# Designs tried in a protein design run: designed miniproteins, single chains, continued (2). Part 29

Each design is a single chain, and the fold is of that chain. pLDDT is the mean over its residues in the fold that is shown.

## One batch from the design tools (miniprotein)

Design m4985
Fold by ESMFold2-Fast:
Structure m4985 (fold): chain A 87 residues (1-87)
Amino acid sequence: MSREQVAARLEAVLLARLRWEIENGADEEAITAILLYGAEQGRAAGLSDEEIRAVLERAVAAAKAEFPELDEALDRALGRVLAQIDA
């Protein structure tokens, strides 16, 4: 599988997980945990930090479009996870 295919699959899986969890009442902490899980899966699959960042940003952007009421919570969760990737 190409790196692009790995990234695209991770993005799709994360978005599906975010949708399911949000529909079941996930808060900001749950969203943060899902994004951290995504970062770990990306690292395990051999993606770079830059590729993981791009995947998380695209998944969050798609989730924000579907759940505008969680826009700020999604942005805060993403910010915390991205800070951990860079540290």
Scores: mean pLDDT 86

Design m4986
Fold by ESMFold2-Fast:
Structure m4986 (fold): chain A 81 residues (1-81)
Amino acid sequence: VLELVEKALEAAEAGDDEKALEYLRKALEIDPKNSLALLGVATGAALHGRRKLVEEVKRLARELGFETTVENIESILKTVE
């Protein structure tokens, strides 16, 4: 699971939002309750200026019912321009 999250972050740094989401979805298939994977990828994407990816991770968290994670990602989005 951790390796998939690391690959998602590397894809985000490379500007490949589609690959980042693919690796994140695979991590969630292994552990569907892994809110830390969602938060980690969102935080990493925000740090690298990948606003669209942060928005897509927030949407995925909302679809999966991670209400607290959605709130955390919204807080991250407010700190980045």
Scores: mean pLDDT 76

Design m4987
Fold by ESMFold2-Fast:
Structure m4987 (fold): chain A 74 residues (1-74)
Amino acid sequence: SEGLEALENALKGAKEANDGSAARAYAGSTLRDAQEHGIPLSEEAREHLRRATAARTAEEGIEHIERALKAQRE
């Protein structure tokens, strides 16, 4: 699934960077790419990614991206 792959890549990048700004950027780019390229994300996964774009810390952003991935897996 393109949606799962995109979310797994975002989570990996966010964890490797371990930075709040990077986590927000990965979440934001994943949302933008999904909208622009028609990558199928569930509504719940999109909502969690939106939360990640507002994260104050790396931990918070990573947690929201993990929740997005879990939601996408159903």
Scores: mean pLDDT 88

Design m4988
Fold by ESMFold2-Fast:
Structure m4988 (fold): chain A 74 residues (1-74)
Amino acid sequence: SMLSEEEIRALAEEEIAKIPGLSEEERKKMTEALTKVVMDFIRDDNLSKEAAKTLIRSMARIIAEDMERERALA
C-alpha cells in the first residue's frame, strides 16, 4: 500500500525541520507545499513508497538551497 497523506506530511515536516534559518510559519508553509507536490505526483504517476521518500528528500534539499540563496540576497 502507498503512504498516506499524514505519513507524507510527517516525512516532509522531518526533512524541512533540518533546514536552518526558517521561521515556524515558513516551516509550516514549506511542509504543506512539499506535501501537496508529493501527493500530486503520487496521484498522477503511481509512485512507489521509496520513490515518494526520495522525492521528499530531493525537494527539501532544493527548498533549502533556494531559501539559503534568498536569505543571502536579503
Scores: mean pLDDT 79

Design m4989
Fold by ESMFold2-Fast:
Structure m4989 (fold): chain A 94 residues (1-94)
Amino acid sequence: AKEEAQKVAEEGIRQAEALAEKAGMSEEARKHLDKAIEYLRKLAESSVEEARELFKKMAGYLAEMVEAAKNKTAATSAANKLIIAGQRVIELLS
């Protein structure tokens, strides 16, 4: 259901934000994370046909976040939380 996809997205967001806060993520990296979060929320509300492009947009912002971050390991962990959530959302929409 749509509600299940939204719950998965919000849980992934909560985990990624906790990792970003613990790592002391810069304002520049956080802006990219906020954009990735925006696209994950759009993905959770989308059709399966739109999901691929929204996932690509999210992944692009996560790559920019990792590049901007001083702590690459923590940024990659946060990115992986959103990628896993996005993949699960696509499965629930299919």
Scores: mean pLDDT 86

Design m4990
Fold by ESMFold2-Fast:
Structure m4990 (fold): chain A 72 residues (1-72)
Amino acid sequence: EEELRRLLQETANLMLEFADKYGDELKEVLLKALQKAVEDPSLVPEIYRIVREAKEKGDFETLKKKLEELLK
């Protein structure tokens, strides 16, 4: 429980960095992904992995596509 809360917090912080940098279109997808993570905490590690990998590679197009696929 505490580990999932921490991971969700770190994920939210990374998503805020992306939203601030890339604007409203990406912000909407990020907010939907966070909403889904709150509803299904088992998705938090996968979302964190996707977001962290995108930050390290600077590949925000792939981030958007992977999150949109997760939201289906």
Scores: mean pLDDT 75

Design m4991
Fold by ESMFold2-Fast:
Structure m4991 (fold): chain A 87 residues (1-87)
Amino acid sequence: SRIDKLYQEILKKVEEASKKSPEEALKIVRDIATKVFLFTHTLPLPLRQKIQEELSAIRDAVLNGDMEKAKEEIEKLKQILEEGYKQ
């Protein structure tokens, strides 16, 4: 599915960010946020707000070097995306 492709791309980019400086990691997580916003721009506002909260959690986990937490938050993001596109 398109959600599975986005999910795999996010995982790959987060793993790449974990190997970079904080400045380059921030650039990568901003690129992730942009892709997710473009993917979700037609979803209702309350759902887009939940997505923004998960993107912030992913960013914070990556910048703190907590890759287990980052992967947990990415899994939550996937669940929100699957719920949003069930209609």
Scores: mean pLDDT 85

Design m4992
Fold by ESMFold2-Fast:
Structure m4992 (fold): chain A 70 residues (1-70)
Amino acid sequence: SGGNEDGQRAGRQAAEMGAAGEAAGAATSGYLSFKNGTGDIAYYGKLAAEAGAKGDAKEAARYGQLAFEA
């Protein structure tokens, strides 16, 4: 659900999820992409981590969602 709280807090959470997902996804998706030819999770996860590192909470959440849906 959508809270209207601190966007910086959401950005930090998205950045941490993106960074953790990027690290875990790099290990897992690298293996799975080699095996199955799927790269969407790794691609969007990387973009989410990038946006999160910049403090772009909405961008990070958007790409994180796309990675999760992929």
Scores: mean pLDDT 59

Design m4993
Fold by ESMFold2-Fast:
Structure m4993 (fold): chain A 84 residues (1-84)
Amino acid sequence: SEIEKRLAEIAKRGREVTLRLNEIGEEARPIAEQGEGELVRAISLAESATTDEEARKYVERAEEIVRRLEEEAKRLEQEHMERL
């Protein structure tokens, strides 16, 4: 389904951004911990949704969370490169 495809993409992007945040290290730890918690909750709510409308709402929330994490990772990676 559309929801299953979007959740698979979210899971993939979530794994990729977690690896990026871990490579950055200590500076990214609070962002990674909070973001992972928020993302896991949103995915769980999407998977447990009883309607397509509710599932879509939580999928959109999860996509916004992963997008924010990707933007933060990019910012920290840029700052780290500037220190080298």
Scores: mean pLDDT 84

Design m4994
Fold by ESMFold2-Fast:
Structure m4994 (fold): chain A 87 residues (1-87)
Amino acid sequence: SNQVLKELAEELIEASKVMNSVELKTYIIQKVKEKLGLELDAEHAAALVEAVQGLALDQDRLAKLLAILKTEGFVAFNKELEKLRQQ
């Protein structure tokens, strides 16, 4: 649901404030599996670390990116992430 995506986005943003990139990557893998039922490889987890910690996306933008990942998959996710890098 949209609420689950917003809650996950908030959890990842809060984790990014207290975790280094290595810890955050492990946390993202665990939380995305738990909340979305998706198995992330190291490359896809690194892309989410970049979105949360590198680009410092707000909750609404991150929730939208997670929705694309859940409904449209990693190709669509990577295209949306590239657009966000240019903003």
Scores: mean pLDDT 86

Design m4995
Fold by ESMFold2-Fast:
Structure m4995 (fold): chain A 92 residues (1-92)
Amino acid sequence: LTTTLVATAAALNLSADLVALLSAAANSDLAAASANATTLLKAGLSVDDIIADVLAVVVALYDSGLYNANLAAINAMADNILAALQAAVAAA
């Protein structure tokens, strides 16, 4: 899934920091995910902007037929992203 997420995010022209957030969250690396979420927020992205970009990746996975095959991993990644964003906002 991580390789596919990276390729999908690159095809959507998403930032390297957002790709790093997706990769960390997919690997359940909560410390790296929180650090990358903090970097994105400090770069001027809102929580809503980050969520919209993550949803764009999930929609692209759905359109490519990869969503159902990876449903549990995608849900775990989404939970990890939300936890990382909550931690980053709370630390600010």
Scores: mean pLDDT 79

Design m4996
Fold by ESMFold2-Fast:
Structure m4996 (fold): chain A 88 residues (1-88)
Amino acid sequence: DEEKIYKEYVELIKEGKLEELKKKLAEEFQKELGLPKERAEEQANLVIEKLKKLLEKNPEVSVEEYEKAIEEEAEERRKEYEEKLKLE
């Protein structure tokens, strides 16, 4: 249940248990993506920073909103890069 896992991550952030969340995410990334420990820990940090920013804007952000926000940000950055290339 992805929603339960997400709620657990949000709870850990709100409680300030960032190191516990980092370990948890790094373990998941090692298992799901086959990343080395150090790479998985770095990825976990990036996810935590992103989720913290979303929670600052909306403390009730859902899993679907979180995933949509990540996708939209990636699309906006790609579009910005392509527009810059057209002006060059």
Scores: mean pLDDT 70

Design m4997
Fold by ESMFold2-Fast:
Structure m4997 (fold): chain A 80 residues (1-80)
Amino acid sequence: DAAQAAALLDRLLAGETLPDALRQLLLQRTAGWPGALAIAAYGLKGATPDEWQTVLDKLPTIVAQLPPSFTQALLAQAAA
């Protein structure tokens, strides 16, 4: 559900403001998968607004660099 995925993204960003175009791209790229959204949100929180498009391109690299326990914790938080 796109609306549910959007709400999850907003929660994970914890007050970060995303441009609508970037939010839509992120939802499309993750296909609403909570794990991908959590990892993407983590990457975006570590970047400046000017870098957000680049972060989405680097998402697979960011995922590979995160500890598995951190990814699991984000998924658990997102599911709650």
Scores: mean pLDDT 64

Design m4998
Fold by ESMFold2-Fast:
Structure m4998 (fold): chain A 55 residues (1-55)
Amino acid sequence: MPLSEKEKKAQKLAAEELLKNPFPSDETIKRIAEEAGVSYEVAFALALKQRRAQA
């Protein structure tokens, strides 16, 4: 399913952070959510999905 612009921004930010640290802190996920304009749950789910793809 196509992602919204906000979800795409959150996914990009999550991918960049995962390149630096594969287990980003809750504070980092919250920051991504706030910057992208998505909920913490959405940002966390996108980060988890990216982490699984890298495993």
Scores: mean pLDDT 76

Design m4999
Fold by ESMFold2-Fast:
Structure m4999 (fold): chain A 85 residues (1-85)
Amino acid sequence: PMPKELYDFEVRLEDLTTGEVERFLVRDATLGEARALAYMIGAVEVSKYSSTPTSEVLRESEDVLELLLTDPKSGRKVRLVLRRL
């Protein structure tokens, strides 16, 4: 099996309605694992009022993933930034 490249990531979640910011550290994760976790965190936060959020990629690179997540029923928006440390 190929060796897994593991990195530390920060997930920053910003509620655009309230202005509240949450930060999570993801340690010893592959890029794929960190991205999957980021999408899950964003979906859970947005879907408090709906089960099916929409997502838009605002920025994607090897070191940064920035997403805008929208709940179509409430119009609530969350900005999520995943950054490799």
Scores: mean pLDDT 74

Design m5000
Fold by ESMFold2-Fast:
Structure m5000 (fold): chain A 74 residues (1-74)
Amino acid sequence: MEEELQREIDLALEMMRAYVDNLGEENARLKVAEAILAAEKKLGIESPFASAEEMVAAIENMPRDPSLFPKSLL
């Protein structure tokens, strides 16, 4: 479980670095948000966000206090 989580984190970080290098930081965030929305649609999961821009804005405005983060969002 910990090994699988670490592997997924490493892959996500590597993907993010590649997007930042090619698209710039803001475009990389939008691209990742678009990929998440597409994955949710493919899996039949109803997204709580109407757009990639809304998802990025929600994450950026999320409280930095870890005690306020529900486990379901992590």
Scores: mean pLDDT 62

Design m5001
Fold by ESMFold2-Fast:
Order: structure tokens, then C-alpha cells, then sequence
Structure m5001 (fold): chain A 113 residues (1-113)
């Protein structure tokens, strides 16, 4: 993975840890944190496809915490992203996507408990 992709995953994991510690965070607080992260990824020059995947998972986690989707629906969406990643010929994008999905699945399991 590129240094930019590694930093993107680090920032993504930090965001998921913040969500675990703040399960009652408002929709506005979550949105503000996502926007801040999106801006940082863009400023770091993270590849656009990597940004797209991370942002998709971030908004999926937001919808789950807001009660707009179920854990089952979130897991199904992650499964679709995983199958899409497997079809990609970009090995680095595949690797980033699979790591991000794994981290998101761990968040979902922690929220179900």
C-alpha cells in the first residue's frame, strides 16, 4: 500500500474508534467528523477510488448509528463492496477495501453487543 493509503486507513480506523466511544453522537456530530476526514484524505492526495470506498463505508456506518438501516443491511452492503473489490484489477485498491470492510464489520459487531 502507498503511504497515502496507509494514512487513509489509519484515519479511518481512528474514526471508527471514535464512533465506538460515542454511540450516542448526534447526526450532526457524525457528519462533521466524516466531512473533516474526507477533507484530510483529499489534502493527503489519497487516490480518488480509495477515497470513494472509504467514504461509502463511513456513510454506511453513519446510517447504521442513526437507525436508518439494520446491521443486516449494513453487512449486506459491505458484502457487495467486497465482491466489487474482488473484480478490481487494482491490487492496492482491493487490499485497502478489504481492510476497511474488516474494520467496519468489527464496528458493526461491537454495536450489536
Amino acid sequence: LSPEQQEALKLFKEFLEWLKKNPNASEEEIEEKIEELEKKLKELGVPQETQRVINEILYLAKKLLEGKITAEQALEALKELEEEAKKSKDKELQEVTLIAIKEAKELIKSLES
Scores: mean pLDDT 84

Design m5002
Fold by ESMFold2-Fast:
Structure m5002 (fold): chain A 72 residues (1-72)
Amino acid sequence: GEEEKQKAKELAAQLAVKKAIAQAKAKGWTILSVEVKVTDKEVTATITTDKGTIKVTVSIEEAKELLEKLKE
């Protein structure tokens, strides 16, 4: 339902940001800003660093599958 869609969007945003931050840290880049774009299909986290930009996209379907596994 709508509540489940909202939870999936929130989880997708958290996963996208976490993955993008992990990539920046793995590269040793300094994080300057974090931007999140949410759509009905996917969430994209864009991290701007002093050495470049990192973009990570997580689909809403991927987040829904993870929520189902967490709920059991």
Scores: mean pLDDT 82

Design m5003
Fold by ESMFold2-Fast:
Structure m5003 (fold): chain A 72 residues (1-72)
Amino acid sequence: MSKSVKLAIKAGASKKKAQKIEDKAGQAMLDALDAGASVEEALKIGQKTLKDGLIKAGIDPKKAEKVAKESL
């Protein structure tokens, strides 16, 4: 299991929601790279997607931000 999924579960997300959020963040990063974004820009997009997904799943915004930063 990935570090981001483990951290999301620890923050209060279910395993299924954590995995779906990670998959979405990974896809967003790949889409950004395919569109010509730098690795640094893709990482920022991934972190934002993780944070936003966790907040939508009911995780506290401060915990969501910490998970996103520690995951990528």
Scores: mean pLDDT 81

Design m5004
Fold by ESMFold2-Fast:
Structure m5004 (fold): chain A 80 residues (1-80)
Amino acid sequence: MLTKEEILERLKKMKEEVEEIRKKSKNKEVKELLDDFIKELEEIIEKIKNSTDLSYAQELYEIAERRYKKLVDYVKRVEA
């Protein structure tokens, strides 16, 4: 089971990767989807920072990771 600190570090890295994809993208619709996900990741990070519930933090991380994988696959298909 991941610690709260490990979850926050992974979410922060995920956000940085999404921001890099956004900078390299030339597609306006892709940029808007990435901006929405960056905002969602910021909200998740804030919720985890302000919570003592590790099970809740783990659940939010797993949701974020699944969305991240789907979003990256979508971007690769659209910008290929």
Scores: mean pLDDT 84

Design m5005
Fold by ESMFold2-Fast:
Structure m5005 (fold): chain A 78 residues (1-78)
Amino acid sequence: KIEKIKKEIEEIEEKIKKLDEEIEKINKEIEELKKNLSKENLARYIGLTIRKIGLEFEKELLEEKLKKLKEELEKLEK
């Protein structure tokens, strides 16, 4: 059980890292679009903003799961 939880923690940490990389790329794109926001670019800006919110929410869920797994591991290692 303990080894399985440790592996799940590692897998979630890798997923969070990947999400951070994706969020960073989207943030850079949003910043560029903000400098010259045209009617043509508005749909892309909105789409990227929604996607960023979705990724940040997914990261929050993974961070909550990670916290629970670390708490479970701590209780089992007592």
Scores: mean pLDDT 83

Design m5006
Fold by ESMFold2-Fast:
Structure m5006 (fold): chain A 68 residues (1-68)
Amino acid sequence: SAAGEAALARARERAERAREHFLAAGIEPEVRVEQVDETTARMVVRSELAEGELLVGADGSISGTVKT
């Protein structure tokens, strides 16, 4: 659905920013984005220093815990 695609796009944008931040610090993170439901996507970031999970809605709403 259009809402699901919007949620994925927002989550991917945030994931890319997080990845670039870690890479600038010399750390290679694992970054994963997946669709949870028709209006929500999940972003997971893992590294040897930090781990976080964020739920992103199609409207830009955010919930979850991020340690980045």
Scores: mean pLDDT 78

Design m5007
Fold by ESMFold2-Fast:
Structure m5007 (fold): chain A 63 residues (1-63)
Amino acid sequence: SAAEQAAFARALAEAEGLAALLASHGGTDIRIEVDEERHVVTVTATTARGDFRVTLDGRDYLL
């Protein structure tokens, strides 16, 4: 649906912002993995505090 696509777009925008924030704080090996069928995006990075991973579900961004 249009609402689900808009929610997924918001999740992708948040993932992009998070990746930029991680890079600005010295994160390396930053990846954004997109699952377009499930509307899930995963951000991974290596940081001074260890490996970082977060999964954003488009359903959490529905209005």
Scores: mean pLDDT 86

Design m5008
Fold by ESMFold2-Fast:
Structure m5008 (fold): chain A 114 residues (1-114)
Amino acid sequence: EVRYRFYEADSLEEAEQKFKELNAEMKAEIERDRKPGEKVAYFEFEAESLEDLEAAMDRVIEAIEKGYDYVGVGILAKNLTLEEVQAALGRALQRLHERGYKAKIYIGVAVYKE
């Protein structure tokens, strides 16, 4: 199961604030849903290029394959469009789907491009 939240910001300050809000909301939802003994991983990344985003997602995939029950991923994307971020995330999650993951994945993205 994957849950997405995307936000397009009009300024860097708004994007940074929304990134913090999305991370707090994901942590709160995971804590409400998780059972005692379930393993949780949280990742927070800043990305200014597709290469940064792809490298960050490879680390997330490695953690999911290690058997976490819940994974929260917060992304602040400074020079990427929402479409570029969605496409990159879709490719990463397709690789996980083909391998058969069991984790519940929460993804929050704040995007700003001048």
Scores: mean pLDDT 82

Design m5009
Fold by ESMFold2-Fast:
Structure m5009 (fold): chain A 91 residues (1-91)
Amino acid sequence: MEEVERELEELGKEMEEALKAGDLEKALELAERILELARKAGASESVLGALEIGILVLKAKYYREVLGDEEMAEKLLEEAKKKLEEGYKKY
């Protein structure tokens, strides 16, 4: 799956650039595309879980800083924290 591997690498770089630029909307779009491609590529539950946590954190930041929805942001952060704690307990 050369094409998927290449796309994941390119999307990852674009997401880093968007995050450094403070473009949370673009970073969120790219993160969700990365998750979808990783899922289609048969990535492990661990990799998918890490991507989902990252997306929840990024969504929370988007809701707080762009949309001004602090209640939704806190809910998303709580979900991310619970997923992270569950993953850490498997260690």
Scores: mean pLDDT 78

Design m5010
Fold by ESMFold2-Fast:
Structure m5010 (fold): chain A 75 residues (1-75)
Amino acid sequence: DDEIIEFANEVGVAAYKASGDPLGAVRVANAAIKGFEEKNPEKLIKDTEEASRPFGDAAAQAARDAAEKGVEKLK
């Protein structure tokens, strides 16, 4: 769904802004899409944070914050 793709892009962009790594942004966006398919908001937030951790603590925090905001918006 388009809304899921937009959400994933927002989370990925947040990770990119914090890390400066475009591959990290893609990885985080993919984790967000997968978490959404599982219909588990807690796992989605956790998986997006975990996917961003290799790109630094700031990227992990930014991805987590964006995922939390995205989940709230999509409720």
Scores: mean pLDDT 73

Design m5011
Fold by ESMFold2-Fast:
Structure m5011 (fold): chain A 97 residues (1-97)
Amino acid sequence: SMAAQAAHMTLVGITLLLVGEYEEARMAGDEEKAKAAEQAIKTLHELWRAVEAGAPQERLDALIAELEKKVSEVLGPDLAKQIADDVRAAVDTLRAA
């Protein structure tokens, strides 16, 4: 469906955003921000795998909360909440397909 395709593109776009933040943090010597961005990317990858494996909602909620926490360390709390909300919507769309 077009909705499932849009959901996949949302997760890809967020991954690319976090990779860019990781690269910028590394070049600036901001080790804590680079570490947070790397952890956010790993959590997003785990979330993608969990969705494909049909993991229970409690596992998905925990991964989204962890992602929001790490994104907050990179991009601040307001943008982290927006990204987490977009990720949750994408996950819900993929699970409904």
Scores: mean pLDDT 89

Design m5012
Fold by ESMFold2-Fast:
Structure m5012 (fold): chain A 87 residues (1-87)
Amino acid sequence: MISEREKKIRELWEKLTPEQKKAAEDAAVLYFSGVFTLEEAVRIAAKNHGIELSDEDIERIKKRIENSDLPLTDAVPEAIIEVLAEK
């Protein structure tokens, strides 16, 4: 059963550009590799796909994760998707 939260994230995902989708996927992969911090992973992925992120965008991602009751494997990708969808 798909929750209302999962429906909302799917709708936001569909609104992302191809470059934003690739940046979100790559950021999650880099972060869960354990080699990079969240900020490093997100900035590297965004730069590789031509997306400019402000320090405020990074702070919004961090705050969404901190306020989430979800496992990090869900909280991190969803926070990145939500912030990219606001641009």
Scores: mean pLDDT 83

Design m5013
Fold by ESMFold2-Fast:
Parts: structure tokens; sequence; C-alpha cells
Structure m5013 (fold): chain A 68 residues (1-68)
């Protein structure tokens, strides 16, 4: 798994459960909840082969490598 920062679309601001469900639907694991960086960002572990699928989700704005 790769640790990433997932930035979601503004419509998901404050909807932590939806952000976690999106990450888990790609086989990922939420590490730190919303509000760690911004209200629409989540730190998660994602399978390497699912990162591109997560990036293509219309509810996801960007996926960036997290600091270790």
Amino acid sequence: MVRVVVTFVDDLVGNYSAMVEIVESYGGKAIHGYGMFTPNQLIADIPKDKIDDLKADPRVRSVDLAPV
C-alpha cells in the first residue's frame, strides 16, 4: 500500500463517512480523518494498482504522496 493525501470535491466537505467509503471502495484504509489538513482531505493507505482508479473518481480532485 502507498500512503496518500486524497483531496475531495467541495461537496464532500464535512462528510467524513462518504470520504472514508470512497477510499475503502478502492481497497484503501483511512488513516486520519477529515480536518487533519483541510475539511476535504484524508490521509489514507491505497493499493498501488488502485491509485489511478481513485484519481479517476469524479468525487476526487487529487491524490498526492503523503509524507512518511
Scores: mean pLDDT 74

Design m5014
Fold by ESMFold2-Fast:
Structure m5014 (fold): chain A 99 residues (1-99)
Amino acid sequence: DEILEIARERFPSPETQAAIKRIEEDPKDAKAWNDLGKIFWNHYTLTKNEEDLEMAIELYEKALELDPKNKEAHNNLIAALNVAGKDEEAEKVKEKMKK
């Protein structure tokens, strides 16, 4: 997965390495995908690099696909979509968790 390679290169930290290792050992670990998304989100809040925001959204979406009841990934995805100006998409995500 190209996102994992980008994460390893751009954020060579023990935290990033731990999240990537968890995903490589268990690609269904929704929490690991959410944790990696948080790393990209935190970088976006500091740098305003739109690519980091897009990657955070994709990683949170992956976490939510694997575990639709993951409230943290759900809340993180809504916040990231709103910051990206994708308010309609954020509303759809909110409605899915209420059903």
Scores: mean pLDDT 82

Design m5015
Fold by ESMFold2-Fast:
Structure m5015 (fold): chain A 92 residues (1-92)
Amino acid sequence: MEARIERGRRRLEERQAALEKEIEELKEELKDLPEEEQNKLLLEYLRKNPLFAFAHEAAVAGPAVDEIIARGLALGLLNPDEAAAVRAAAAE
């Protein structure tokens, strides 16, 4: 169990780092625009990203986290190791 949770956590950290890099690259691309326009375009980009939408939903789910995890698995947004890591984190 622990090794599986550790693998899932590492994969989630890698995916989070990749998403953070994409956001930073997008911010650099938008840096010459007014802050209001940057925020609007960033929000539109994030709304189109299923992983970000899922992560936000999972973070606020509380008691419903297992249902959100099951949905993430069904949609292919999480693998079983990543799902185990999310469930373990939610239990803390």
Scores: mean pLDDT 69

Design m5016
Fold by ESMFold2-Fast:
Structure m5016 (fold): chain A 90 residues (1-90)
Amino acid sequence: IEAGIREVEELLEKAEKAVEEGNDRKASAYLGKAFAVAYRTALALGRHDLALRAMEEAQKVSDALANGASIKDVFELGKEGLRELIRGLE
């Protein structure tokens, strides 16, 4: 449980560094991994409500990226969604 939350936080830090480096693909990959970890952690806790939210937030990030949003805006959207999920998992 705590390990899953820690992994999401580590992946968010890696995504932020990738944004700073201008590596949009790497930033997007780390965000995707963070949502996958949040989803699996929610399922392991029996929190199907949070697992569904993880899917919804990941879809919002995917839609923003597909619609040409900047990687900085995509990162901020993903970060907010992941932080709310972490708060719910605690």
Scores: mean pLDDT 83

Design m5017
Fold by ESMFold2-Fast:
Order: structure tokens, then sequence, then C-alpha cells
Structure m5017 (fold): chain A 85 residues (1-85)
């Protein structure tokens, strides 16, 4: 319950950050922290669900892994550009 609530809050924060018209190094740092927290929360949630329903746990992990991987790749590219300046 609390893990799911935390995940929803993190997802909302991430979406708001990604919607900014201009990214600063501070914004990128915050996005990276949110992504790391989301990974931890989804990992814990999937592990908990796997004990009771492995099929549902696998579906959760797949869905979140795909989303997080896509966002992570985008952020990595943006961060490299900001590091040059």
Amino acid sequence: MELEEKLRELARRLQELLSKPVYTKEDIDEIEKVLEEMRKVTDELAAHLAEQDPARAAAYKRAFDDVLNDIKEQIRKIKEELEKE
C-alpha cells in the first residue's frame, strides 16, 4: 500500500520534471534521484508480489522496466549535453 502510493508520487514528480521547457543540471540531478527511488520501490513491490503471484509480479516488473529504461536513456543523453556546458 505505502509502496504503491510512493511509486505514484514518484511517477507524478518525474512527469512534472520531464514536462519542463528547459532542463538545468539541478533538474537532471533530481530526475536521476527520482528514477533511482522508483527502481528501488518497483523492485521491492515486485519481490513482495512474487511470493504470492509470480505471474503478476513478472508483469509489473516488465512494465516498469520498459518505462524506466526508456526514460533513463533519454536522461543520460541530456545529462551528457549539460555536462559539456
Scores: mean pLDDT 76

Design m5018
Fold by ESMFold2-Fast:
Structure m5018 (fold): chain A 66 residues (1-66)
Amino acid sequence: SRAEARALLGKAIDAARQGRDDEAVRLLRQAHRSGASPTELRLAGARARELGADRVADEADRLAGE
């Protein structure tokens, strides 16, 4: 669901902030499967980039292009 996707994106950014890149990537993939929009994924990627979580940001950008 859209609400589930938004909750998962928030958890992904929290994981990225903690340096848990593998967990953040898993949560981004779950958010995408739950209906996260390309715009929401790009915004999550930008926030991950600001945190220095480049691998997480790259995955968010990749998923946004699907």
Scores: mean pLDDT 89

Design m5019
Fold by ESMFold2-Fast:
Structure m5019 (fold): chain A 78 residues (1-78)
Amino acid sequence: SPEFEAEVLLALGEMYLGIANVLEKRGDYESAIEAYKKAIELYEQALELVPDDSPVAREARANIEYAKKKIEELEKKL
């Protein structure tokens, strides 16, 4: 189902946020930025599969904003 596919994409996005956080703590800012970008792509795919007012959509949008903020912060360190 589209809802289940969106939940899987949300979980994969969370995995990439975790990878990005580990890379950031290691000072690998370029790789961390790439991991945050992959998370955003997965969340944007999830948003295409579910209604805008769904719990999945709300979580995906919040995580996209978080990842965008992290990318901006890390780009200033390059």
Scores: mean pLDDT 91

